# Designs tried in a protein design run: designed miniproteins, single chains, continued (5). Part 90

Each design is a single chain, and the fold is of that chain. pLDDT is the mean over its residues in the fold that is shown.

## One batch from the design tools (miniprotein)

Design m19332
Fold by ESMFold2-Fast:
Parts: structure tokens; C-alpha cells; sequence
Structure m19332 (fold): chain A 58 residues (1-58)
């Protein structure tokens, strides 16, 4: 796992919850979940590509 601050963990959790909510409501397909999660983490956090991939694999 990536060593993250509590604020970074909270932001990641908020992004993950938003993407999961959209999937659960049928707004995005299963194939769109990982790409959207990667895009939002890249845009809304200061994580490196390696850290983003570590979060996605968690």
C-alpha cells in the first residue's frame, strides 16, 4: 500500500465512493470504472502515476 496522509486518504475515499455510486446507479459501465477512477485521481490529487496504480490495485 501507499503511505498517504489522512487528508489524501479521505480524498481518495471520496473519489472511490463517487465512482462506485455512479456504477451502482448504472451511470457508467464496469469497463468505465477503472478508467474514470484513474482520471479523477490524476486530476483531483497530487498522486504520481505509480501511487494511482497502487490505489487502484488495492
Amino acid sequence: GVKLSEEEKKKIEEIENEVLRRYTLGEISADEVVPLLREKLKEETNLSEEEIEAVIKS
Scores: mean pLDDT 78

Design m19333
Fold by ESMFold2-Fast:
Structure m19333 (fold): chain A 83 residues (1-83)
Amino acid sequence: KKEILRKAIERTLARIAEETSEATAEAARLGVEGQEALEAGKEEEAEKLAKKAEELEKKVSEEDKKKAQEIAEEVGKEALEEA
């Protein structure tokens, strides 16, 4: 299931870049990396990545944030159907 999750994340980030902006995709990518760092016990690295994601999100419109969330939800549903 790790492979399905990895592909779902990659697909989510690619669609966010295509349908919103590269900056929105970069913010989402940093959020994912921060979560992975936190799960690996790298709390300082996770906090650094989270702050970078927050700064990028301040530059992203509410429309793009909502679209990115919708894309993540759609891809997540597709990944569950594949599992």
Scores: mean pLDDT 77

Design m19334
Fold by ESMFold2-Fast:
Structure m19334 (fold): chain A 63 residues (1-63)
Amino acid sequence: SSLVERILRLGDVAAAAELLQRELGLSPLAAQLTAREILEAGDVETAERVLANGLAHQEALAT
């Protein structure tokens, strides 16, 4: 299953943020904000868009 599906199944911001840090290398702050927004989305389609935005913000900081 997708990373987003795994996060939605976890239902826990802290666990989801840890997963995002491990799988995608997001900073602690970016991971926590992205995890919260994914869980607030409640559906895979919206959550995938949230993840894409989180990754774009992280990439902008790295550039």
Scores: mean pLDDT 77

Design m19335
Fold by ESMFold2-Fast:
Structure m19335 (fold): chain A 57 residues (1-57)
Amino acid sequence: AERAARAAEEAGRLGAGAGAGMAAKDGISNPVGSRAAMEAGTRGDAEGARRAAEEGA
């Protein structure tokens, strides 16, 4: 549980950073795709955090 809780927090950090990074890269050549990349990053973050929390339970 405690280990999974930490993993969930890390997943949140990584997802937020990865989402922003992908959006920035895609925004350079395709601003329309930058929103999709940002959303994908956020979605992956939430999914990863939830799974980590469940695995720890």
Scores: mean pLDDT 56

Design m19336
Fold by ESMFold2-Fast:
Structure m19336 (fold): chain A 111 residues (1-111)
Amino acid sequence: SKKEEADKLFSKGLDAYYAGNYEEAVEYYEKAIELSGGKDALAYRNLGLALYELGNYEEAVKYYEKAIELDPDDPIAWGNLSRAYEALGNKEKAEEYHQKALELAKKLGIK
């Protein structure tokens, strides 16, 4: 199925990411997103993370925002968005989104 193929591509993206092959991880995550019909919040979050590791901070922000659009209650996505804005020198947005991540983590009982 398309879902099974998307899940396999996502797993290959994770393998590439943890091997430090961030450009390859981006390619796998993009293919996984295409097969999922653009509705996989986790794939968008991980795509943003791989782009962040490549220093593509503005593009990382765009995909973290897509992840949050699909799953606004993911404290990891908000934390990643905060870190990307910090890398861009936008301290105000970094602090705002860091606070949002902490509030969501508290609601989920994550210490």
Scores: mean pLDDT 90

Design m19337
Fold by ESMFold2-Fast:
Structure m19337 (fold): chain A 74 residues (1-74)
Amino acid sequence: SMEELEQEILKLYSEALEKMEGASVEEQEKIKEEFLKKLEELIESIKDPAVKERAKQYKEGLEAGFDGLIKEKK
């Protein structure tokens, strides 16, 4: 379901944010890359086209969020 997908995405995002705590800018960029790869794999596994499109939109928003956090620390 969409709710289950959102929970999985939020779990991955929370794990990534936890890893970013106390990390250097270089480490944060690596964490972002690893998160985005995992999220992309999850999105490609989605069979429902509408759910897949929504997940891609979430990915774009989360990527922008990470970019903002990393820029603030730079």
Scores: mean pLDDT 80

Design m19338
Fold by ESMFold2-Fast:
Order: sequence, then C-alpha cells, then structure tokens
Structure m19338 (fold): chain A 66 residues (1-66)
Amino acid sequence: MKTVKATGLSPSGATAAALQGIGTPGSEVTVNKDGTVTVKGELSDEEAKGIADAAESGGGKVEVSG
C-alpha cells in the first residue's frame, strides 16, 4: 500500500491530483479545504508517480510513502 500526499496546491492542481487518483483503481482520494490532497491504495510506482507529477504541476509539495 502506498500513500501520495500533496500540500500547498492551487485549486486546479488539487483537482488534477484528485482526478488522477480517482482514475486509479482501488485508491482512496481525500481532498482537504486547505489544498491538501491524499491518495492511498495499492498503487504501482507508475501510478504513484503520475499522481505526484500532477500534484507538482499544480505547484504543490509531494510526499510518497509505502
């Protein structure tokens, strides 16, 4: 199980990261009011990278664990 956590996102960046997570089967996506997006699940390295890249494109700071 992997967790991708992004903080400091613009609204468009938060949406992009959340959509990438929703498009990933078996993931749980949490979007917080403060612009934090968390995607958690049985993510492959490739899926986790895609979510992280979307979040970084939104100006966020990304942390991947698991």
Scores: mean pLDDT 78

Design m19339
Fold by ESMFold2-Fast:
Structure m19339 (fold): chain A 57 residues (1-57)
Amino acid sequence: SEIQQLVNRQAALEIRRVGVLLDLDRGLISREQAERELARIDAELARLDERLAELEK
């Protein structure tokens, strides 16, 4: 179902968010790069939340 696909994508993005924080902690990426990546991930998560809400109408 589309709802299941969106939920799975949300979970994958949350895992990627943790990965960005770990990369920052390990010095593999800059703080500025981490902030940009997190903003991108958070924007996509917000979009998925809005789409999930639409499908529940």
Scores: mean pLDDT 86

Design m19340
Fold by ESMFold2-Fast:
Structure m19340 (fold): chain A 68 residues (1-68)
Amino acid sequence: DAHTRRGLEAFRAGRYEEALRHFLAALEEDPRNLQAEMALALVIGRHPELPIAAEARAFALEIRRQLE
């Protein structure tokens, strides 16, 4: 989808916070988007220093809870 694609583009450009926001938007749109979930985990794992990393992780976990 557009958000996942935009997130990957931002990631390649070194805009990790922007990439993270796009992957979160993709998961909000489709909580079963495995590609966005894996990409989000990758960005958080490589760049835990990002200001929104902890909040992004919490948000992803909450979305996951809605599935189960």
Scores: mean pLDDT 76

Design m19341
Fold by ESMFold2-Fast:
Structure m19341 (fold): chain A 95 residues (1-95)
Amino acid sequence: AELAKRGGEEALRGGVLAAREAPKENREAITEGIAGALGGIGGIFLAERLKNAREAGISAYGGGLSARHGGRLAGSREAYELGRRGRELGLEALK
């Protein structure tokens, strides 16, 4: 549960940063950033409120993937690294 929550928090921060740093014309980067943030929120909610570690881990993994991709498209190394950590923590929560 703790790993999934941390993964969700990293994905949320990475997704928000990717969407914020994306060029206005790069709708794909903004969309991936938003998806990363939503996946991160889902991971946190599932871990904290529903105490569902598997679903929380899946949400954090997906959010981290989207935040990482959004960060790459936005040219944000910080968003990319946050998304990468969210993905890895989400995967670890599934073991």
Scores: mean pLDDT 84

Design m19342
Fold by ESMFold2-Fast:
Structure m19342 (fold): chain A 64 residues (1-64)
Amino acid sequence: SSLFELPDDEALRAWLVARLREAGLPEDVAERVAELTLRALNSDEPEQAALHVEVQRLVAEAAA
C-alpha cells in the first residue's frame, strides 16, 4: 500500500518505541508513550488533545 495510507498500528507502535528508546526513554515509558500516541490517532479531537498533553508530560518526566 501507499506510504500515505494509514500505517498498521503495530508497525507504527514498533517504530515509535524504537525512536523513543533512541531518545533515551526507558522501554516501559517508550511503550506507554507509543500506546497513548496510537490511541490519540484513533480517538476524537478532544481526547487526542488530552492524550497529547499526557504524552508530553511522560516524556518531560523521563528526560528530567
Scores: mean pLDDT 70

Design m19343
Fold by ESMFold2-Fast:
Structure m19343 (fold): chain A 78 residues (1-78)
Amino acid sequence: ALEEAERHIREAEEHFRKAVEAKAAGKYEEAARHLREAARHLRKAAEALREVDPELAKELEEAARYYEKQAEELEKKA
């Protein structure tokens, strides 16, 4: 559970990094796509932690919602 959550958090971090790079290059559609992938991985990490650390799981779900909102804003600029 914890190791799976850590793997998903690392995947989310990688996608967030790619989103930042894409945004800097003016590639808003690509940046939004990476933010949505980061959110997906955060939700998977939250699911893995739900029984073990429900408070952390909620925080990861909130972070995922925030990334999805940022992706929506970038899609408006694309």
Scores: mean pLDDT 87

Design m19344
Fold by ESMFold2-Fast:
Parts: structure tokens; sequence; C-alpha cells
Structure m19344 (fold): chain A 60 residues (1-60)
């Protein structure tokens, strides 16, 4: 459901800000599963969060 997905999305960004990259990636994955059929803007935010977390992990 959209409300649960938004909560997970917020938690993902908070985990990323705290340096918990692996936790952020898992939270963004769960949010993405709940956003099936959501508007493109919401989907883009989830994908953006995943890409940021992966990029940060790759940059070391």
Amino acid sequence: KVEEGLRLLDQGYEALAAGNVDEAIELFRKAGELFEGAPSDVVARVVGGELLAIGQKLDA
C-alpha cells in the first residue's frame, strides 16, 4: 500500500544519511515492491534512492 511504501522510502533515505548503505538498499527494495501501480514520480524517487545508495557503495 502507498502509505507503507512511503514510510519505507523515508526510512531508506534516513538510513542512507546515517551511512547504513546496505540497510538503505533493502528499504528501497521493499518500498519499490509496494509502489506497483504508483505514479511515475514516486517510482522515480525509489529508483533514485537505490541508485544513490549503490553509487555511494561503489565510490567507497
Scores: mean pLDDT 74

Design m19345
Fold by ESMFold2-Fast:
Structure m19345 (fold): chain A 87 residues (1-87)
Amino acid sequence: EEAVKLLKEAYAHYVRGDFFEAYKLRTKAINLAIKNKDFDKLMEEDKKLSEIYRKVLERLQKEADQATSVDEIIELRKKYAEELEKI
């Protein structure tokens, strides 16, 4: 479903630290789900994605503590964002 795809993209942007783009995509997903009367279904998927996102942030924090450069942290964020989008 299109709304779920937009929601996944929003969470990927949250992982990258692109909060404004994440907010825009999440808002678009919610508005689309309301229009299609699928809001409850989208919120169920949001709950699942939120739990995945929380686990991603825990792994990011742990690996960031071992990173020796900003570039390593940026690449790590990109990697986890891509993995979240594949779910």
Scores: mean pLDDT 81

Design m19346
Fold by ESMFold2-Fast:
Structure m19346 (fold): chain A 68 residues (1-68)
Amino acid sequence: SREELWDEVELALLEMQAALTERYAKSPEDYKKAAEIYEQIADHYERLGRTEQAEEWRKKAEELRKKA
């Protein structure tokens, strides 16, 4: 459906943004920003019923916050 296609596109864009933000992180603020994006990805997976992936991304966000 259109909704499924949009969710896939949005997830792909968020994952790309998260990867770039983490790769180029130079400050605690950058790690905090990456963690926020990781949480947005987790929220999307949770809404799609993919709870295992949502939990994985939330754990990654927590680890990034420890660096902030």
Scores: mean pLDDT 81

Design m19347
Fold by ESMFold2-Fast:
Structure m19347 (fold): chain A 56 residues (1-56)
Amino acid sequence: SFEEEKRKLVEGAIRDRLRGLVSPEEADRLAQRIVEESNGDVDKALELADEEIRRL
């Protein structure tokens, strides 16, 4: 579905932002958690990703 494709794109964008900053396994965990916490809101997901980066 479009919503499933959108979620995959958001997860990919979060993984790209975390690339080189954390392990691939950690990036996958953070991307999944952030997408769940954002409840489908792309802007919120990207904000949460930026917050995680600031904590590193």
Scores: mean pLDDT 78

Design m19348
Fold by ESMFold2-Fast:
Structure m19348 (fold): chain A 78 residues (1-78)
Amino acid sequence: GALSEEQRREIEEEARRLRERAEELEREKASGEELLRLAEERAEAMLRLVRLTEEDEAFIREAEEKVREELERVRELL
């Protein structure tokens, strides 16, 4: 893999921030469709980074699951 241990932690932390963002958007009660679109764009960017920079299937799968959970959480705001 091309990533240092610190870079891997940064990607994991970004996945966690997507979850925190979904919670923030829920509190703001903004338009659910706009929130979902924003969350999907950010999730897709993060997943592209993970897939380009990490070869560990388990790590990629964990990141994908976290992203899916964030998107499901945002959908609950609709």
Scores: mean pLDDT 68

Design m19349
Fold by ESMFold2-Fast:
Structure m19349 (fold): chain A 84 residues (1-84)
Amino acid sequence: RLEEAAELLAEAARLLGVDLPEEELRELARRAAEAAVELFRRLPEEEARRIAAEQVEAARAAGTPEEAVALEERALRLILEEAA
């Protein structure tokens, strides 16, 4: 599940034009997913869900491509499930 979230984050980063070697991008995405799980584990479930929803809304408001937003939303859903 965390590996799946990391893959989604790596794909979103590629869509946003992050030009890193695949190994480095996968490792960065994995670390980001792990850090997000640890952060959300420290929060009440309601607050973790609110923060995740606000992050997705902020990405849309910033003009992030919908394909990348959809991947981020899926990754955050998996991260929230792993943290619960």
Scores: mean pLDDT 82

Design m19350
Fold by ESMFold2-Fast:
Structure m19350 (fold): chain A 67 residues (1-67)
Amino acid sequence: EELEKEILYALAVMAAALGNVDTAIRIAKELEKMGYKDEAIEVLELAAKHSTGENAEKARKYLEELR
């Protein structure tokens, strides 16, 4: 479980940093399901920071749902 979390978190952070918001949101949802809400929030904040327009709005919308 912890190893899976580390892999998913690393992939989500990379996707977010590259502006791949859809992938970052998808992995953040899996992290949340596993009980890693704080990590999911961090990924979504990063995705919003590294994207613009509609993609940034998608990340912010899901971030609001988690908060």
Scores: mean pLDDT 80

Design m19351
Fold by ESMFold2-Fast:
Structure m19351 (fold): chain A 56 residues (1-56)
Amino acid sequence: MVEKTVKVVIKAAIEHGVPIQQAVDATRTSLKHLGASDDEIKKAVKEVEEALKKAQ
């Protein structure tokens, strides 16, 4: 489920031109609601940040 959340956030952020900071925050909030561990959240946040940096 974490993987699906990461993909959805990345896609939405790219389509809407959302700043990386907001996309990272949205990822944290969504994963907390899904009951993800703090390790899973850290990993997902890094993936979102790196993907958005590459995508601009």
Scores: mean pLDDT 78

Design m19352
Fold by ESMFold2-Fast:
Structure m19352 (fold): chain A 99 residues (1-99)
Amino acid sequence: MTAEEARRQAEEYLEKAKKAAKEGDEEKAAEYARRAAFYAAHAAGGLAREGRLEEAARLAEEFARKFEELAKIAKGIAAEVAEESARLLREMARDARAA
């Protein structure tokens, strides 16, 4: 899977997570948020492995912001998954900038 394909999957699952959160389905929202985080991390990690550290940091920061927005509308376990995903992506961005 390319970084671009992983980014598209992350965006797709994030939209599914938002829809599930708005419908009150916390479990589905959490499941989709976890998948979105996996693909976002895979995309950023792929860019970092190629030495594209600034692009990796920017991508991770972009998805961290999107997960922070999801956390504002999500509840329960979905909010926790969104908050943790944002934290991990911000950490990934910081590590890429420190390299």
Scores: mean pLDDT 88

Design m19353
Fold by ESMFold2-Fast:
Structure m19353 (fold): chain A 72 residues (1-72)
Amino acid sequence: GEMEKRKQEALRLIGEILRLIGEEFDFELEMKKLLEEGKISEKEAEELLKKKKEELEKKIKELLEKIDELFK
């Protein structure tokens, strides 16, 4: 009953974390492509990558905290 619902919610949140990790890799590949095409500077790519990583790390932390709360 209730424990099964918490398990399903935890699996959903884990899936969201995996999706965010995938988005980080996709963003890194996109930045590399833009650098190769001369559409962005190395400095701009570094700043965008850092900002994206910080945003994703914050979201992942919030999701991990939600998973922890499900089992308290």
Scores: mean pLDDT 86

Design m19354
Fold by ESMFold2-Fast:
Structure m19354 (fold): chain A 50 residues (1-50)
Amino acid sequence: SLKEEAQTVFNYGLVLEKKGNKDLAIKAYQAALRLDPNLQEAKDKIKELS
């Protein structure tokens, strides 16, 4: 489902952030939010890192 895909992409963003790849992490969080517009943790991460 799109919601499950959004969670997977969001988790990938967390991995990128841990590796120090901030720009790629933001892109992953934006992609997760496109898949699930209600994914609050992705919105929070985009605001925090932007």
Scores: mean pLDDT 86

Design m19355
Fold by ESMFold2-Fast:
Structure m19355 (fold): chain A 59 residues (1-59)
Amino acid sequence: GDLTVEGNGGAAAAGAFAAMENGGGPVVEMSRTKAVVKDATEEAEKAAKEAALIAQSGA
């Protein structure tokens, strides 16, 4: 499909970060499962950031 810049995991990551910073980060017992989703989020954010750089440089 034709997917234009809409938003990356940056907003989601910022929300999760804000929740922790606010002092509401619960102690998760299934840390291993959290690591998997975290890795996917980081990749999505990196891809979006790289796309932004390409758009700015290439147009």
Scores: mean pLDDT 57

Design m19356
Fold by ESMFold2-Fast:
Structure m19356 (fold): chain A 120 residues (1-120)
Amino acid sequence: MEEVDERLARITRVTQEAIDAIRNKDYERAIKALEELKSIADEVKQRIEAGEDVNEVVRALAYSASTLAGMAGVPEEARKAQAAGDELLANPEVSKETQLKAVDVAIEAIDAAIRKIKER
């Protein structure tokens, strides 16, 4: 099981890989990076369900999903992910349910980005 710092490092690395791939129009690499980010989000969801305080990791996922969704051309999902991240930043002592909703919004933004890129 990864520590918070290791999860943050993975999110940062995968997000940068996805950004570079989208910018270079390497859509196969972009999809792989987005699918890896989604896998990390699923892991984080399981940690929240196990009762871990992972607010910082969930915020990082939401903001990363927002950036990537915006770059992929799905601005509605990008705005929802940004709002979820902002809520967690403003209220670090949010409930487990609020953290789970934020991860689900991040996953939806990642899925929308993947779908949009596959149309290109």
Scores: mean pLDDT 84

Design m19357
Fold by ESMFold2-Fast:
Structure m19357 (fold): chain A 70 residues (1-70)
Amino acid sequence: MRAELEREIEEAMILIEAAVIKRFIDKMSKEELEEALERLERLLERARELGLEEAAKELEELIEELKEKL
């Protein structure tokens, strides 16, 4: 089923982008952290729309960590 494959690809892309943000979060300026927060919030909305509970939980944890740094 193409729809299942597309969901898996989108989940992978969400997790990759989250991992990239997590990798560089300690090296980001305040402006970069604010941009990363906006991106993570959009990814979280998308993960929730797709019913990706584990991805959504990871994104929520990253958003909390990023807010603590702002």
Scores: mean pLDDT 81

Design m19358
Fold by ESMFold2-Fast:
Structure m19358 (fold): chain A 62 residues (1-62)
Amino acid sequence: MEEKREEYRKLALEAGFSPEAADQLAEGAVWHGWSLEEVKRILDVARKNRPGGLAEARRLAA
């Protein structure tokens, strides 16, 4: 479980999310039992739905 959480966190960070947002996404993914494919999909949707793109998403997550 912890190994998957760390992997999901890294994916979120590489996608341009803040450390706080990456931690929350990783916890949510483990909580809901999401697969890697689902996590990637959620990251893509989250990026598109945030105003100002990734930079603004980091600001909102802080």
Scores: mean pLDDT 68

Design m19359
Fold by ESMFold2-Fast:
Structure m19359 (fold): chain A 55 residues (1-55)
Amino acid sequence: SREEREAAREALLELVRKELEEQGVPQEVIDEIVEKLDKGLRELDEELEKREEEE
């Protein structure tokens, strides 16, 4: 579960990066967006992990 969520997060970030690059977004902007998204997803994943432990 946790490993799968981490892998899914990495895959999602890779897809977002490719999509933005295809849209012609500058690399520096893509890197900044992906970095912020990674932080948000990490915080969300940590919150989900806490909720699963309440089972």
Scores: mean pLDDT 77

Design m19360
Fold by ESMFold2-Fast:
Structure m19360 (fold): chain A 96 residues (1-96)
Amino acid sequence: DDKKVLDFIIKWFEAAAEVSKDPEWKELYEKLKNAKTVEEAAKIIKEYVEKTNDPETLATLLLMFEKLREKIPNLPKEIEEAYAFVKEKVDALLKV
């Protein structure tokens, strides 16, 4: 259910942008709200993750994916790949 996945991601980033007041979340939300497919959303998230080195931001993104997986058990491959990419970067930055 690609539409439910896309709607969840867009609404989650909208809420994050409003709550955190972090300008990076607002910029990411603006890009994501124009995404027409889960593939486009995954690409936007991956490009952002490549540019950010903030562990708190990356942990927050990881939490979003975990909440998405909790609510929607069958995720598109592109979303699962984006989740793996975020997790690998979190693990790399939080190395001892």
Scores: mean pLDDT 80

Design m19361
Fold by ESMFold2-Fast:
Structure m19361 (fold): chain A 113 residues (1-113)
Amino acid sequence: SAAKAAALAAEARAAAQAAGDEMRARVASGDGALARAEALGGLTRMYDLDPTLGENLLAMAQASTDDNDAYATLAAGEQYMALGRADPVVGEQMRADIEAAGSAARAALAQRA
């Protein structure tokens, strides 16, 4: 049902946001170098699985105002992708969300340079 699909998407977005928040905290900590390497590894895996998804997540990270937010964006994207791969209903919403956010990010980047 539409209500069930919306609930599943909301749970997936909340889980993705939590992963991003955890990464933001980690990159600011003593484990910052390891956390950054993990986030970049996640981006590489996303490109291997879906180049369009990887390009959109990279654009979103590049449009971030600081490096901590960039790494948080990559971690959130990797978690959302994992949930989308596990559930096709979540996957459809995840692809739509990331495509829209990536397009907005590319527009913002084009205005900067």
Scores: mean pLDDT 85

Design m19362
Fold by ESMFold2-Fast:
Structure m19362 (fold): chain A 105 residues (1-105)
Amino acid sequence: AVQQSPKELTAKEGEEAIINAKTSEKKVLRVAWFKEKEGKPKEILIYNISKRAPGVRERISGSGSGNSFSLTISNLEKEDSATYYFKVLTEEGLFWGEGTKLTVV
């Protein structure tokens, strides 16, 4: 199982947003973070915990170890308003977090 927090987050332009994910699984094999906007497919942001996908800006970073992971979006822009999803591959299978809806005001 995956617990993603917070479920909703409102932040101001220029601030920082941190989204956390924790898995109850002991053997984490791979982790990734995705961004989804209404009517569009999920876009990969981060893979292998901290590696940015092509075209992803430096203000977006991933970190984590063991069973706890974070996505950090610094210097927020209105374009960052989206739902963010954690994805983890474990020995038990592939799991998605329930998402975090970020609103930048």
Scores: mean pLDDT 87

Design m19363
Fold by ESMFold2-Fast:
Structure m19363 (fold): chain A 66 residues (1-66)
Amino acid sequence: MKIEDVEVENPARVERRGLEVTIRLEGGRFLKISENALDDVEVGDVGKEARFYLTEEQVERVLAQF
């Protein structure tokens, strides 16, 4: 799937902890969605971090893909 300019593929698993949903991707990358910030999404891997803002509807759509 695509979120803004970031392509998220083949999630290994989905984890939720309170205000955050973390989607584990193959290759040690992750996508973390912060529902407390509502449109705040963090993408990271070893040595990299990217932060995105999504609407509440976009967050729901992302979660519905998993």
Scores: mean pLDDT 49

Design m19364
Fold by ESMFold2-Fast:
Structure m19364 (fold): chain A 55 residues (1-55)
Amino acid sequence: DKKKEMEELRKKVIELGDNNDLKKYEEAIKLLTEAIGEEAGEILRKRLEELKKAL
């Protein structure tokens, strides 16, 4: 279920942002984009930008 996977990964990206692990969640977004597809990566990239602004 791609939607569930995207939601779980979004939560993990938020947690990584809180832990100041920007490099790790950028890598996670790259791997997710390769595995699930560009649309999933785009959503996570938008969240990454928001997290970077909050850090």
Scores: mean pLDDT 62

Design m19365
Fold by ESMFold2-Fast:
Structure m19365 (fold): chain A 82 residues (1-82)
Amino acid sequence: MDGILRAIGYLLRLIGLLLDAEEALKKKDAETAEEKLKEAEKILEELKKLAEEGKVDPSFVEKAEKIVEEIKKIVEETKKKT
């Protein structure tokens, strides 16, 4: 099951980056949150590739993509208010 271990690794990294982005937003640090989101977007693209190869459930990737998009909207709103 070559893709499962890689998928788990990417998922753990993605979760860590999203938690870091949330903590930065709590501190009103939009720059740090944006940096963490850019890293999360790179991990999400790797997960999309694994889903295309049938190595991870596409529904999980769709859910992760929605979470990233929601946090991205909060970052953009925070930047516009400053």
Scores: mean pLDDT 78

Design m19366
Fold by ESMFold2-Fast:
Structure m19366 (fold): chain A 98 residues (1-98)
Amino acid sequence: MEERVELAIKVAKKLPSIHDKRRLIFALGVKLLAEGVPEDEVREAIRKISKAVGLEDQAEEIYRTAVAAYEGAKWNPAMKAIVDREIAELDELIEKEK
């Protein structure tokens, strides 16, 4: 987990806008939930990354949005399509940074 958080911080710091940083953190949150990572660990990961990029005050909102999107994707095909796209974009950014 720590290595994933450090890599996400490195990628997020390179993103030009607050919106792009939020989208990356959101996508990571949804991906971790989909992988079965406990919610408390996902919340802490989002908090650490958000703090590192100056968005600590937004961490709880990002976490709640990620949980809502993850749950919504189970029943709503349109939400699943959005979530899958956000995760794919995250994976591409992470892979390029390795």
Scores: mean pLDDT 85

Design m19367
Fold by ESMFold2-Fast:
Structure m19367 (fold): chain A 67 residues (1-67)
Amino acid sequence: MPITPASQETLDRARRLAREEGRRAGLSEEQVEQVGRIVVEAARLSDRDPSDEELRETARAAVESLK
């Protein structure tokens, strides 16, 4: 598998999807920001460019951990 550094676009996408999932779950803006940080860090640790679905799955797991 090629190792690809996380691009700014990938990190922005991760944060956007994480915030969407956090807000959908009814989290506070502070918790939504925390979900964003978790998903962005997961994207940085990925060995390839993660898909929107992979980012959403990570966001849902982070949301569950903050309930």
Scores: mean pLDDT 78

Design m19368
Fold by ESMFold2-Fast:
Structure m19368 (fold): chain A 97 residues (1-97)
Amino acid sequence: MEKGMEALSEQNYEAAIKAYEEALAKDPNNAEAWHNLGIAYFKLGNYEKAIEYYEKAIALDPNYAKAWENLAKAYEKLGNLKKAEEYRKKAEEIKEK
């Protein structure tokens, strides 16, 4: 995880993807790793893959407000404004707990 976070902060998205894939091969129940893998794909402009991985993070942790927020941003990039608004509201509900 540390190596993946370092690569992500340095904008080395391919290195971040590899590091998170290796981490998830060892522990597939790591919601943060799925979320960070989604961020790396989002930064590369692959919004469909970003959505897939944010959904995996949310399946493991439904109260992961940042994952809901980033899911909304990815849908906005794809022009699905209805889903973007729905998921943004979900993130706000979680933050207001």
Scores: mean pLDDT 84

